# Designed miniproteins, single chains, continued (3), part 74

Each design is a single chain, and the fold is of that chain. pLDDT is the mean over its residues in the fold that is shown.

## One batch from the design tools (miniprotein)

Design m10729
Fold by ESMFold2-Fast:
Structure m10729 (fold): chain A 76 residues (1-76)
Amino acid sequence: SKEDEEKLSKIMEYLLELLSKRFSRKEVAEFFMEVRKIWEENNGDLEKTIEEILKLLKERDPEVAKEFEEYAKKVL
């Protein structure tokens, strides 16, 4: 839905800012390519996409994952 697309946009903007503070441009770009793949594989299911993104973030940086989870819960 348009509402889910708006929520995704806000969450992705936050994620971009969060990652850009801690990771290189290449690492951020690679992560967003994975995010796009997750979104496509889940047929645009916002909740499932956010859950899989969170799982990937927890494996890479648990502190970043925590900040992302707190923000996503406020938007969802």
Scores: mean pLDDT 83

Design m10730
Fold by ESMFold2-Fast:
Structure m10730 (fold): chain A 78 residues (1-78)
Amino acid sequence: MLVDMIPEGVRRILLALAESGGSATAAQIAERTGLSKATVSRNLELLEKAGWVERHGRVYSLTPLGQKLADLARAAEA
């Protein structure tokens, strides 16, 4: 709608995952982004449902689709 299709919080999380070598915990992402752990966890759940991240225990990893979106987010930040 009035903003980019990808919300700012989602973009930050995708970038943090990419900068962490493609995988991180919600706590590590919160520390890297400055977002609350609750906000990070909520957005990670949505990203998992969208197929952009995969969850293995406490660790979230970028899928190939998620990596492409993170690359797009990085290009927009630059």
Scores: mean pLDDT 76

Design m10731
Fold by ESMFold2-Fast:
Structure m10731 (fold): chain A 100 residues (1-100)
Amino acid sequence: EEVREEVIKFLEKIDPKFAKYVKEKNLTPEELERLADEEVARAKQIVADGNAKLKETKDPEEARRLAIETAAEVLIHVGDALNYRIAAEKLKELEEKRKK
């Protein structure tokens, strides 16, 4: 509990909305890492789907629009994955520090 409260306090300084989400959902480091991996997998799928569509797109303006949309979606999921990994890493670091 104490370790979790310290991590939530740290997250509140950098991202208060995300800190509230982690606190309300009572997410473990393992669950946070799983969520990060799911977001990375989704980003990879978005890239694969976007590349497949780009190969079939003959209009330069449509190709440009598709590339921008794909890049924007990838950035959202990569950002979410980074937030989950930071939270998981901090929870693990504090847990390990208390056992040493």
Scores: mean pLDDT 77

Design m10732
Fold by ESMFold2-Fast:
Structure m10732 (fold): chain A 70 residues (1-70)
Amino acid sequence: MKELMLEIVKMYQSLDRESRLRFTDIASEISVEAVKERLDNPEMDQDEVGKKLLEKLKQKMEEILAEQKA
């Protein structure tokens, strides 16, 4: 988990200002979805929900980085 968070932070630092703002908007939306999932399924493994959240954030970060380089 910590390694994945560090990777995401490093990728975020590689973004320009415009891409960082765009990622923040996307990250906020994904975070809201994760909170809703946890509220709707309180018996769900919280570590699993957190892992899926980080994986979604990494995927979106990779998409933004690819677009920035294009």
Scores: mean pLDDT 76

Design m10733
Fold by ESMFold2-Fast:
Structure m10733 (fold): chain A 89 residues (1-89)
Amino acid sequence: SKEEEMKKAYEILKKLQETYNRLRAEHPDWPDEELLERALEEVGKESGVDVSEIRELIDKLVSGEEPELNEYIEKKVEEERKKVEEKLK
C-alpha cells in the first residue's frame, strides 16, 4: 500500500539521518560529502536498498516531486518530536 511504502521511506530517511549524525560526531573533521556517502552505504546495506534508490528518493523530495511523501515525513517527525518532549517533561 502507499502508506506502507511511505512508512518504509520515512524509516530509511530516519536511519540515514541517525547514521549521518553518529558519523559526524565520531569524525567532526571529515567533509560532509564523505559523511553522507558513508551513511548512505551503511543504511543501504542495513535496509537492503540500493544506495542509488535512496539518492533518487532524496532528489525527488528536494525537487518537490513527492509532495505526499514529504507531508507524511513532516507529520511523523512532528509526532515523534512531541512524544520525546512529553517524556522529558
Scores: mean pLDDT 79

Design m10734
Fold by ESMFold2-Fast:
Structure m10734 (fold): chain A 57 residues (1-57)
Amino acid sequence: MEERALEAGRLVARAREALAQGDYEKAKEYAERALELDPGSPDAERVLKEAEEGLAK
């Protein structure tokens, strides 16, 4: 269903905004939700990895 992929894309955009603000916890939450809606999304996986790396520093 295209609706889930579109919603996942919006969550990825929100996660990237949170990353830009240094809010790695919020970015991780948005990215995890995006992967729940679209587990095949490479963009969501990339954002999640970036958020996790930010939290580890």
Scores: mean pLDDT 80

Design m10735
Fold by ESMFold2-Fast:
Structure m10735 (fold): chain A 58 residues (1-58)
Amino acid sequence: DEKIEKIESLKELDPIYREQLIRAIRENNEEALEKAKALALSSETNPEVKEKLQEIFS
């Protein structure tokens, strides 16, 4: 899964949010994925990491 590979490569993202995103994608859980995206984007302080995360889900 290309999205999972891109998220795993984003090592600067907090591993808790990275794990939540990967799990939501693997489980095909849309509600969990939206929640994980919102939490990751609101908690991440590095703008480059935020942009990369948004690009993965664009």
Scores: mean pLDDT 80

Design m10736
Fold by ESMFold2-Fast:
Structure m10736 (fold): chain A 74 residues (1-74)
Amino acid sequence: SPELEARYIAESQEVTDLLRQITAQGIAIPADVQQQLLDLIQRALAARDAGDWETALAYMQQARDLLQQVIAAS
């Protein structure tokens, strides 16, 4: 679906931007949260590579939400 692909790309860019913000601000991500984030991103990339854009988008949205929680808690 072109719409799901576009949404995935936008969400992936948001995750990248949030990670850059966290690094630039010197925000410490707890090790367990880092592991959760890496797992979510890995699953999103695997789903993308399989052409499962809906699943890829869902995992990337979870990664975004997790990063937003990290920023809010800092």
Scores: mean pLDDT 89

Design m10737
Fold by ESMFold2-Fast:
Structure m10737 (fold): chain A 81 residues (1-81)
Amino acid sequence: EVILPEDKVEVEIEVKAKTKEQADRARSLLLAAGGEIVEYDEEKNYVKARLYGMSLEEAERLAQALAKIAEEVKITIIEPD
């Protein structure tokens, strides 16, 4: 039976960078991944985005990419209830 692929998740990704350039790069990566920018704080070099229809593997890969360019990356899996 082939009903397993319902594990596409909504994720919320928060990125805190040391510089505006790092924050801008993180924002660009999130947008390239199909993310919606929920919050962008230029003074704090902070970006928050939501991404829909991702697999957990895709979310993890994106987190790893962001971690290379940012000081802190937080991913929250949003469970539909």
Scores: mean pLDDT 76

Design m10738
Fold by ESMFold2-Fast:
Structure m10738 (fold): chain A 56 residues (1-56)
Amino acid sequence: SLREEAERFRRRAEEYRRQAEEYRRRGDRLSAQILEGVAALLEGIAAFLEKKAEEE
């Protein structure tokens, strides 16, 4: 279902945000920024799917 897909994307985004924190701790700012950007994109997709699921 769209809700299950949205939840999967949100979990993936959380994993990327955790990885980004690890890269920041190690001083790899660029890798952290890239992972944060990917996480934000996945969160946006999840929000879109959640809205669409409510309107089906």
Scores: mean pLDDT 87

Design m10739
Fold by ESMFold2-Fast:
Structure m10739 (fold): chain A 79 residues (1-79)
Amino acid sequence: SSAAERAAASLRERVARDPTDITAWELLGAVLAELGRLEEAIAAYERAIDVARRTLPPEERARTVARLQENIARLRAQM
């Protein structure tokens, strides 16, 4: 298996242990996108957005959600 596949497996374990880990969800989305698993990458980014909306203060939440939405839009343009 590739380094990207190993990274995805490790990140899936990390989000299973702590589903509120925004960084782990965002990294999982990025790794899945590198693997060409675009629908799964989008799902990971959407999970990161859901967590950010529930846990981050307004200013940090707005920036984080905007960045993640831009990542999703770029992946949707490739599909």
Scores: mean pLDDT 91

Design m10740
Fold by ESMFold2-Fast:
Structure m10740 (fold): chain A 69 residues (1-69)
Amino acid sequence: DSAKSAGEAVKKGVESGYGKEIAEILRDAAEVSSNEKAKELLLKAAEAAEKGDAEKAAKLTEEAVKELE
C-alpha cells in the first residue's frame, strides 16, 4: 500500500527530527502534482511536518497519495 508506506516514512522522518526536510520534500511533491486535491493535502502535510506534528503530517500524506491512486 503506497499511501500507508508514504505516511509511515513521513511519520518516522518527523519523529526523528527531520520535520523541516520532510516539509521541503512534501512541498516539492505538491509543486509537481497535477491533482489539485493532492496538492492541497501535501501542502497541509508539509505545514504539519514543519511544526513537528508527525501524526497529522503522516495522515495528510496518506490522504494525498490515495487521491493519486
Scores: mean pLDDT 84

Design m10741
Fold by ESMFold2-Fast:
Order: C-alpha cells, then sequence, then structure tokens
Structure m10741 (fold): chain A 68 residues (1-68)
C-alpha cells in the first residue's frame, strides 16, 4: 500500500469513529484489515516509545508504512 492509500484508510476510520486519533486496538485492527503484518507487541512498543495512548493520523500512517 502507498502512503496515500494508508492515509485515506486512516482518514475514513477516524471519520467513522468521529475522532482525530486512533488507539492501539483500532490501529491493530486496521493493520489486519489492510494485510499489514503488525503484531500487538509492535503496537505496544511504538505507543510506549511515543509516550502516548493514541496516535494522530500522520503518526499512524508512518507506523503502518514502516511495517509493510
Amino acid sequence: LSREEIREEIERLLRDLGRTELDGLELLALARTLGIPVTAKDVKDYFEKKGKDTLSRDEAVDFLLSHQ
């Protein structure tokens, strides 16, 4: 998937949820739907590295791109 395709999928999910940021479970579920090989550990480690409980659109795009 391209950066633009991943961004569009994240923007759609955020719109459907009525939110501006995704939590770890939402991000993991989206990765699985898109066929991106992300584990629960990958999500946990990234959120701990960022010191956050949620990720912005751009942070989520970068995370998913790094795991393709």
Scores: mean pLDDT 87

Design m10742
Fold by ESMFold2-Fast:
Structure m10742 (fold): chain A 60 residues (1-60)
Amino acid sequence: DEEERRRREEERRRRLEEEIERGVEMVKLAVELVSEKKSPVVDKKKIEELKKKLEELAKE
């Protein structure tokens, strides 16, 4: 029982870690997207690419 509980806890931690890592990546892309939109030279192609990456990550 204790061993099974420990295993479940470890599995939950791994899933949480993966979720956090994905969240961090999404935040990075969002910050870059905002930065690009505020740039004096707006690169529409880069904005489109960043949007696509964010959408793919959000899709799961």
Scores: mean pLDDT 76

Design m10743
Fold by ESMFold2-Fast:
Parts: C-alpha cells; structure tokens; sequence
Structure m10743 (fold): chain A 67 residues (1-67)
C-alpha cells in the first residue's frame, strides 16, 4: 500500500471515531482532517501525516480520560 492510501485510511478511521467525541474535540478533529485532506490533494504527504497525528492525539487523550 502506498503512503497516500495509508493516510486516507487513517483519516477514515479517525472519522469513524468522531461520534464518540465531545463537541469541542469533534470540531478540532474535523478541522485537522480538512487540512490533512487539503495536504493530500496538494501531494504534501508529510504535512497530511502531521495533521492526522495531531487529530489522533486529541482522540487518544479524550479516550484515556473515559477509560
């Protein structure tokens, strides 16, 4: 699998977790995913990865508080 396809799958995984998030974190993650998609469209795979990692960190922090 190439990096672009892997990043697209990561975005989809994060989107599947949006309903479990607070409204504030949901908005932040949606903004980060929008920026990640723009970076992918521009061919900036490393930039897209950074936005995906930031979105994932927000989700992980919220889930850690619930666990």
Amino acid sequence: MDLKQLLQQRIAEIESQLPELSEENKKKVQELLAQARKALEAGNLEEALLYIQEASAIINLEKAKKA
Scores: mean pLDDT 82

Design m10744
Fold by ESMFold2-Fast:
Structure m10744 (fold): chain A 55 residues (1-55)
Amino acid sequence: MEDEIAEYIAKNSPDNAGIAQKAVELVPASGATPEESDQAALPALRVANKALKLK
Protein backbone atom coordinates (compact mmCIF):
# COMPACT_ATOMS: atom_id res chain seq x y z
CA MET A 1 0.00 0.00 0.00
CA GLU A 2 2.81 2.47 0.79
CA ASP A 3 4.39 1.71 -2.60
CA GLU A 4 1.11 2.47 -4.38
CA ILE A 5 0.73 5.78 -2.55
CA ALA A 6 4.37 6.68 -3.24
CA GLU A 7 3.87 6.03 -6.97
CA TYR A 8 0.73 8.19 -7.02
CA ILE A 9 2.54 11.04 -5.24
CA ALA A 10 5.53 10.78 -7.60
CA LYS A 11 3.25 11.10 -10.65
CA ASN A 12 1.24 14.00 -9.24
CA SER A 13 4.03 15.96 -7.52
CA PRO A 14 7.01 16.75 -9.76
CA ASP A 15 8.69 18.89 -7.06
CA ASN A 16 10.28 17.46 -3.92
CA ALA A 17 8.28 19.86 -1.73
CA GLY A 18 5.05 18.69 -3.35
CA ILE A 19 5.98 15.07 -2.69
CA ALA A 20 6.37 15.70 1.05
CA GLN A 21 3.10 17.63 1.20
CA LYS A 22 1.15 14.90 -0.64
CA ALA A 23 2.63 12.17 1.57
CA VAL A 24 1.35 13.89 4.72
CA GLU A 25 -2.08 14.33 3.08
CA LEU A 26 -2.48 10.88 1.54
CA VAL A 27 -1.14 8.60 4.29
CA PRO A 28 -4.32 9.11 6.40
CA ALA A 29 -6.43 8.62 3.26
CA SER A 30 -4.79 5.23 2.63
CA GLY A 31 -7.01 3.63 5.30
CA ALA A 32 -5.49 4.82 8.55
CA THR A 33 -7.85 6.62 10.89
CA PRO A 34 -7.23 10.34 11.45
CA GLU A 35 -6.43 9.55 15.10
CA GLU A 36 -3.63 7.16 14.11
CA SER A 37 -2.20 9.65 11.62
CA ASP A 38 -1.01 11.83 14.52
CA GLN A 39 1.31 8.98 15.52
CA ALA A 40 2.01 8.08 11.88
CA ALA A 41 4.56 10.78 11.05
CA LEU A 42 7.07 7.99 10.38
CA PRO A 43 4.86 6.24 7.79
CA ALA A 44 4.31 9.59 6.07
CA LEU A 45 8.07 10.14 5.89
CA ARG A 46 8.59 6.63 4.51
CA VAL A 47 6.02 7.26 1.76
CA ALA A 48 7.67 10.59 0.88
CA ASN A 49 11.08 8.89 0.71
CA LYS A 50 9.71 6.16 -1.59
CA ALA A 51 8.12 8.79 -3.86
CA LEU A 52 11.42 10.68 -4.08
CA LYS A 53 13.19 7.47 -5.12
CA LEU A 54 10.59 6.94 -7.87
CA LYS A 55 11.66 10.26 -9.39
Scores: mean pLDDT 61

Design m10745
Fold by ESMFold2-Fast:
Structure m10745 (fold): chain A 57 residues (1-57)
Amino acid sequence: METEARLRRAAGLLADPSLSTRQVADAVGLSPGAFHRRFTEAFGVSPAQLRAMIAAS
């Protein structure tokens, strides 16, 4: 499956505060490490940084 499409879905899931980063990674079929690397590669920010940005909004 296309990893970038899965990462776009993961970004939407990260906006849901009821889901942990681990659950988001699992939902898109990536390990936490692979999720961190590929998400940062695709979006220029880590999943944790995106969560911090959402919390600051």
Scores: mean pLDDT 77

Design m10746
Fold by ESMFold2-Fast:
Structure m10746 (fold): chain A 60 residues (1-60)
Amino acid sequence: AKFVAVGKTKVEKVGNLYKVTGLGDGAALLDTETGEVYSLSKGEVDYFDENGNLVKRIYA
């Protein structure tokens, strides 16, 4: 997967995972290889593997 932060979204690499944090309204993650968009709530933290699979989701 090739991820781009959209809106108020923070993306961090933690080991082999991508930690994605929703910081406000319009937070989303775009996978530019598939065109898929993953919307996030404010305070939501999602972990994705290198293939774009969601492995863990934490709600605020």
Scores: mean pLDDT 80

Design m10747
Fold by ESMFold2-Fast:
Structure m10747 (fold): chain A 77 residues (1-77)
Amino acid sequence: AAAEHVEAAERHARAARAAIAAGDRESAVRHAREALAHLAAAGGAAPAELDVGPDTDLAELARALEGAVAEQRRAVA
């Protein structure tokens, strides 16, 4: 269900933020990609800025991802 995907996206977004704080770029990228996949599955639009690459500003990505999760949570409630 869409709500289950939003919950999974939120979990992965929080994990990405924690990985960024720990300096673990590999884990941050992995969790960010998982969160994006779950947002897309929930019917949310994945922002273009969340196309995760080696030059991605991970702190900005985490902030945008948390915002997208909050917005999509309202849409599926």
Scores: mean pLDDT 72

Design m10748
Fold by ESMFold2-Fast:
Structure m10748 (fold): chain A 55 residues (1-55)
Amino acid sequence: EADEIAKRLIEKLKADEISTSYAEFKIKYLKEKGANPELLEEAEKLLKKKKEEEK
């Protein structure tokens, strides 16, 4: 389910296990699948933090 994938993405972002490009792709995919907006917002916030640290 989209929400489960979103939760998994959040955990991987917290653990620095995935690239920013992969995370961006997954977030777009999950939006199209109707994932919970709260989960998507959390994932996007984590992605922004990761980009600031890596850039």
Scores: mean pLDDT 78

Design m10749
Fold by ESMFold2-Fast:
Structure m10749 (fold): chain A 73 residues (1-73)
Amino acid sequence: MDDYLSQLEKYVAEAMKYASDEIRKLMQKAVNKALEGDYEGAIKYLEEALKKSKNEKTKKKLEEAIKVVKDAK
């Protein structure tokens, strides 16, 4: 549903607020994969961003984004 994409974009935008450029690029790739309907690709890039992130607020929002994509499948 289009609603899950809105929730994903919201959590990704919140995560980007505290993220490095490298992590922001991974999150953008994840959103692009979700828009293509590639849920597995979206989860992969979000998990990579989570592993590279050091900021707790970014990690929290990435975990919420991953859950949104998993729940949409």
Scores: mean pLDDT 80

Design m10750
Fold by ESMFold2-Fast:
Structure m10750 (fold): chain A 57 residues (1-57)
Amino acid sequence: SMEAKEKLRERIRALGENLTAEKVDELAKELGLSVDTAHELAAEVLREQAEARAAAS
């Protein structure tokens, strides 16, 4: 669901430096998302964060 995807994005942003592949898998199970979908969303959030940091530099 869109709600679960948004919750995943928020949790990934909150974890920051503590984000690991294992934690992404854990969050996928917690939120009822497929592991593949969760990893796609995590990659998207990390890309957005990298772009934001580059723009701020």
Scores: mean pLDDT 80

Design m10751
Fold by ESMFold2-Fast:
Structure m10751 (fold): chain A 57 residues (1-57)
Amino acid sequence: SREEREREAYERLLAFFREHPTDSRGARAKAEELARELGLSPEVVDRLGVRAHIESQ
């Protein structure tokens, strides 16, 4: 489902931020990759990325 794909994107972004906390360029590339791979809009993945970044701190 879309909810499962959004959860997967969130979890992968959260893991990325925890492993690479200062890699803003890599974070953007990862978000673009996940949007393409999981068939999510860039806007949805960007919102998930903001939440993941906050949670990763």
Scores: mean pLDDT 84

Design m10752
Fold by ESMFold2-Fast:
Structure m10752 (fold): chain A 92 residues (1-92)
Amino acid sequence: GEMAKKGAEEAKKAAEKSGVKATGKAEGNKVTIKLEGASVPQQMGALAGAVAAEFNGAEAEVRVEGDTTTVTVVAPSDELAGQGAKEVGAGV
């Protein structure tokens, strides 16, 4: 929904402010954030954000494939999906 979409957009902006090319996509209560060329510290930051999202009731998965780090957040509500996405972006 709208909060998940806003969270995805804010996560993208936060990652880009940290020098990482990013995309954010929201589908219902699922947010997918892709980071291109993230350093190991930035990948660890994304993982920390994913852990924070899980602590707040979301399910989060981090995948590293080549130069792309993908974080998927699935939450029971639109608000929690958006918040989880923001936590991932803040970690980068």
Scores: mean pLDDT 84

Design m10753
Fold by ESMFold2-Fast:
Structure m10753 (fold): chain A 96 residues (1-96)
Amino acid sequence: SLEELQKRLDSIHPLVRAELDRLAAEGARIRKELGKEKPYEAFVHETRLGLRAMGLYLAGKYAESEEEVQAWIDRLNALLDKSKEKDEEFIKEREK
């Protein structure tokens, strides 16, 4: 229900909430700037943002400390950075 969703959002750690808001703003920017002219680049970037948002949601729900939330954020960033070269190769191949 909407009430259950709102209660969950209200209970999310402030660091997770701030990062989710940042990712939502970045997704809106990508759709505006890239979505029609560079569909594969937009797809890759939006997918990466979605994966990060899902991981942060789980961290906010299950983390027992601020240090644990930050460790999850750092781990997600490191994992996404490792895929960047392959993501850029995919974009280059598809967009030419």
Scores: mean pLDDT 71

Design m10754
Fold by ESMFold2-Fast:
Structure m10754 (fold): chain A 64 residues (1-64)
Amino acid sequence: MAEEEQLRRRVLSLLVEAGERGYTVDEIAKELGVSKETVERILARLEADGAVRRTPDGRYVLAP
């Protein structure tokens, strides 16, 4: 879906910018102007694809 693909790319760009620090769901939602539910769905798919991982403190970072 075009909108979902655009948001996916925006999330990845934010995570590149954040580096090892990563971003929380709340930080990504605020930066993109979308709901936490939307961000959580995108992150779940990216994590399933092996593109991102969740840290123990609840941040998301790019997978190695």
Scores: mean pLDDT 80

Design m10755
Fold by ESMFold2-Fast:
Structure m10755 (fold): chain A 90 residues (1-90)
Amino acid sequence: VEELVEAVRKAAEAKTLDEMKSYFQKAADVAERLGLPEIAKYLREAAEASTGAEMAQYLSKAIRVAVELGLPELAQALLDAAINAMKLSQ
């Protein structure tokens, strides 16, 4: 789970939406390897999003799943990434 949290934290610190998408592609692959298919799905959707707002919507769905799975550090990293997506879309 630490590798997944780190990849999402890098997206939260990214300077462009394209950089965020690159980290979400990596994070989705990590989530898939960890047996977290629903998180992997929403991270892939975020990586394919056309706007920061759309990206934030998929990240919100991933946050809900992370909370349901009892992964608070991942939920926090996803929230920070969603905030960054909204900032970069302005």
Scores: mean pLDDT 86

Design m10756
Fold by ESMFold2-Fast:
Structure m10756 (fold): chain A 64 residues (1-64)
Amino acid sequence: MPSDEEALAAGRAAARAAARRGGTVPLSDEGLIHVGRGALLAAKGLGLPPTPEAAGEVGATGSG
């Protein structure tokens, strides 16, 4: 699992991507960490680079 700092960064990236698409995401740090961890795991599963931006795009598309 990524660190809480990495997960939070990924969760914030997912929040920015979702906001650009008119979607909603958790606003709490704990909620963002959970979203970020899921997004990073999904990005890794898809063979994407392990960056907050890639995780954010995966999270915003609802890929898991």
Scores: mean pLDDT 68

Design m10757
Fold by ESMFold2-Fast:
Structure m10757 (fold): chain A 56 residues (1-56)
Amino acid sequence: SALRQELLRLIGEILRLIGEILDMELSGKVDPKRVEELRKRIAELLAEMDRLEATM
């Protein structure tokens, strides 16, 4: 279904953003402002997933 495809897309995007944070931590080049932006975006995507789950 379209809702299932959207959920999988959101999961993929969240994992990609988490990967960016991990890459910064592993490289020792952490940008705190960028991490805050990524964390905020992840929270927004998680809220979108919760909304979609309510309709599935």
Scores: mean pLDDT 84

Design m10758
Fold by ESMFold2-Fast:
Structure m10758 (fold): chain A 81 residues (1-81)
Amino acid sequence: GREGIVELLEKAVEAYEKGDKSTAARYATAAMILAVGELIENPEDEETRRLLELVQRSVKAIDEGNIEEARKLVEEARKLV
């Protein structure tokens, strides 16, 4: 569920901070796949839609190396689970 998505984003940020950008990208991709799956199962759930938006922004921030923004976005996502 949503908890697993946020845990994957947290692991992505941790991996990036440790210099393992490849592992960070894999965790971020996994979080995105799960978030899309949650929205497909719950298309009318506004909190799931908001979580997907935060996941998309977090993945972009990680990809761009903006780890401070990624951390803040992940903290916002944590509030939704």
Scores: mean pLDDT 86

Design m10759
Fold by ESMFold2-Fast:
Structure m10759 (fold): chain A 61 residues (1-61)
Amino acid sequence: SEKEKEIEQRIEAVRNALKSLNMPDEKIEEVLEKIREYLKNGDEEKARQIVLDAVLEMLKE
């Protein structure tokens, strides 16, 4: 489906962005799994919040 393809593209873009921020691979996969669940449920705002929270947590550490 078009929605499934869009989800895959967004997951890939997020993976690349988090890698560029030097986030550990294990943490990246955790974040991607969580946002995939929210995107499947149509909760795009929650998916965005998860990514932002993970990035902010890295910057505070």
Scores: mean pLDDT 81

Design m10760
Fold by ESMFold2-Fast:
Structure m10760 (fold): chain A 64 residues (1-64)
Amino acid sequence: MKQEHRQQGMEHIRQAGRALAAGDLEGARKHAEQAAEHFKKAGEDETADSVLTLFDRHIARLEA
């Protein structure tokens, strides 16, 4: 249950990274949000916040 959500969160991080590499900023945002949601369901709020902060920073740099 918690382990499954952690695994899904990690997979969404991978998808968000691929989207960033492809220049798909909308896809990167959606996958980062899905990853954070899964980490919250796993009880890892700090990890969820870190994921959102990290991807927001990367997306902002690409938009600048």
Scores: mean pLDDT 82

Design m10761
Fold by ESMFold2-Fast:
Structure m10761 (fold): chain A 51 residues (1-51)
Amino acid sequence: SEELEQMKEMLRTVAEGEDRIIEIRAKDPNNEEGIKKVLDETKKRLKEILA
């Protein structure tokens, strides 16, 4: 199912974004710009999946 595959891709995209944020925070807890970039990239990817 197209919808099921979209859902799986969205969940994977969110999980990957979360892992990147955890890694960034572990290296530098004050890297707010790095976290914002990951969030923005994740949102863009989610919009692409739903397009």
Scores: mean pLDDT 86

Design m10762
Fold by ESMFold2-Fast:
Order: structure tokens, then sequence, then C-alpha cells
Structure m10762 (fold): chain A 79 residues (1-79)
């Protein structure tokens, strides 16, 4: 859960790559804890990483984080 919020904060600081990585970890954490709010935070962190990413690696990591968050939300919503 904290990883998704950390991703948003890192994105605000301009660290898109690290923000994307934290968003992926936040999505995995949300799935393990079955926490929809944590999954939403991971999605928001991934999207923020894409917006703040000034390089391709940050955009790729942010996109992966956002997709992981969406996947977690979908899985938790179905179960």
Amino acid sequence: MEHGKRAIELAKQGDGREAGRMAIEGANEALQRRDKEAALAALEGGLAAVKSGEDLKGIIAGTAGALAGIGALFDLGVK
C-alpha cells in the first residue's frame, strides 16, 4: 500500500523510473493484501511516473506500473 503512495511522491520529485518501479511493487502488494485502495494508488503512481518521466525508461516503467495497478484492480474487483 505505501509503495503506491511512494510512487506518486517520487514522480513529483522527477524520479519517473523509480516511481514506476514502486508502482509495480505497490500493485503486487495490493494483490497479496487484497486491497483495492492500494491497487488504485499503484495505478495513480504509475500514471504519475509516465507524466513526470523525461526519459524512455521512466515512461516504460510508469506504463508497466499503471498496467499492473489496473490488473490488480480488475482481479480484486472480479474476486
Scores: mean pLDDT 75

Design m10763
Fold by ESMFold2-Fast:
Structure m10763 (fold): chain A 74 residues (1-74)
Amino acid sequence: IEEAAKLLVEGKVDEAAEIVKKNKLDVDEILKEAYKIIDQMMKDGEPPSVIMGKRSMFSDSKKEFLKKLKELGI
């Protein structure tokens, strides 16, 4: 779960989707963990501009991730 969420936050959608498929992970838990990672970055003192950039990238990665999971039959 944590590894797939980290990959998704980094925009590595294909790698995250393969881990989810191989380990039959809950997609909602992965998304929840990804949001926690971004929230933790904010708590660790990352500038608001960096956090907004991460949220924007994650929004795009989330859309591609869900599309990829559909293609994989998940």
Scores: mean pLDDT 73

Design m10764
Fold by ESMFold2-Fast:
Structure m10764 (fold): chain A 61 residues (1-61)
Amino acid sequence: SAEEAAIKAAEDEYLTKLAQRVRDFRAANPDATREQLINEALRIKKEVDAELDSKVAEIKA
C-alpha cells in the first residue's frame, strides 16, 4: 500500500539520520571513551526513534 511504502521510506530515512548523527558525534569527539560513545548513541537512538514514531503516526492519520 501507499501507506506501507511511506512508512518504509520514513524508516530508511531515520536509520540514515541515526547513522549520520552517531558518525558526527564520533568525528566531533575523537577522544570519547567507549562508554561515552555508547551512552551518546543510545541518547541519539531514543531521539530518532521518537521522531520516527511521530512521522509514522502522521502517515497513518
Scores: mean pLDDT 85

Design m10765
Fold by ESMFold2-Fast:
Structure m10765 (fold): chain A 78 residues (1-78)
Amino acid sequence: SNEEKAKEYLEKGKELFKKGEYEEALKYYGRAMSLAPGTEIEAEALKNAGKVLEAMGKTELAKFYYKKAEELLKKLNL
């Protein structure tokens, strides 16, 4: 399913982030978001992309990603 593939991309992104491959990690998190829009998977991908952006020194962009993740999680509790 798209959700299963999104989880695979999410895990690949985490692996790449641990290796310091920041740009590749962001690509995989983006793919996960595209396959599982409006889900907890998208929220997790947004949070993890934010962590990568912080590691890259892109602080304001990271804040934006964290905010999007929080807003999505709040919608899922409604």
Scores: mean pLDDT 89

Design m10767
Fold by ESMFold2-Fast:
Structure m10767 (fold): chain A 62 residues (1-62)
Amino acid sequence: VEELLKKLKEAIENKDYVEAAKLLQELVRKVGAEKATELLEKAGIDPEEAERLAVLGYLQSS
């Protein structure tokens, strides 16, 4: 999961919303939504920003 957090942060910094959305979904699949939110906060990723990027990634890929 630590590698997923690192990749997610890099995707956000690179504004790769499709990749960020995929990584966020993988994190939620592995640990669940509640734990994923906690891990994002500890990694310095704003949970609201992560959710917004997941929506944008979905729209971009649709």
Scores: mean pLDDT 73

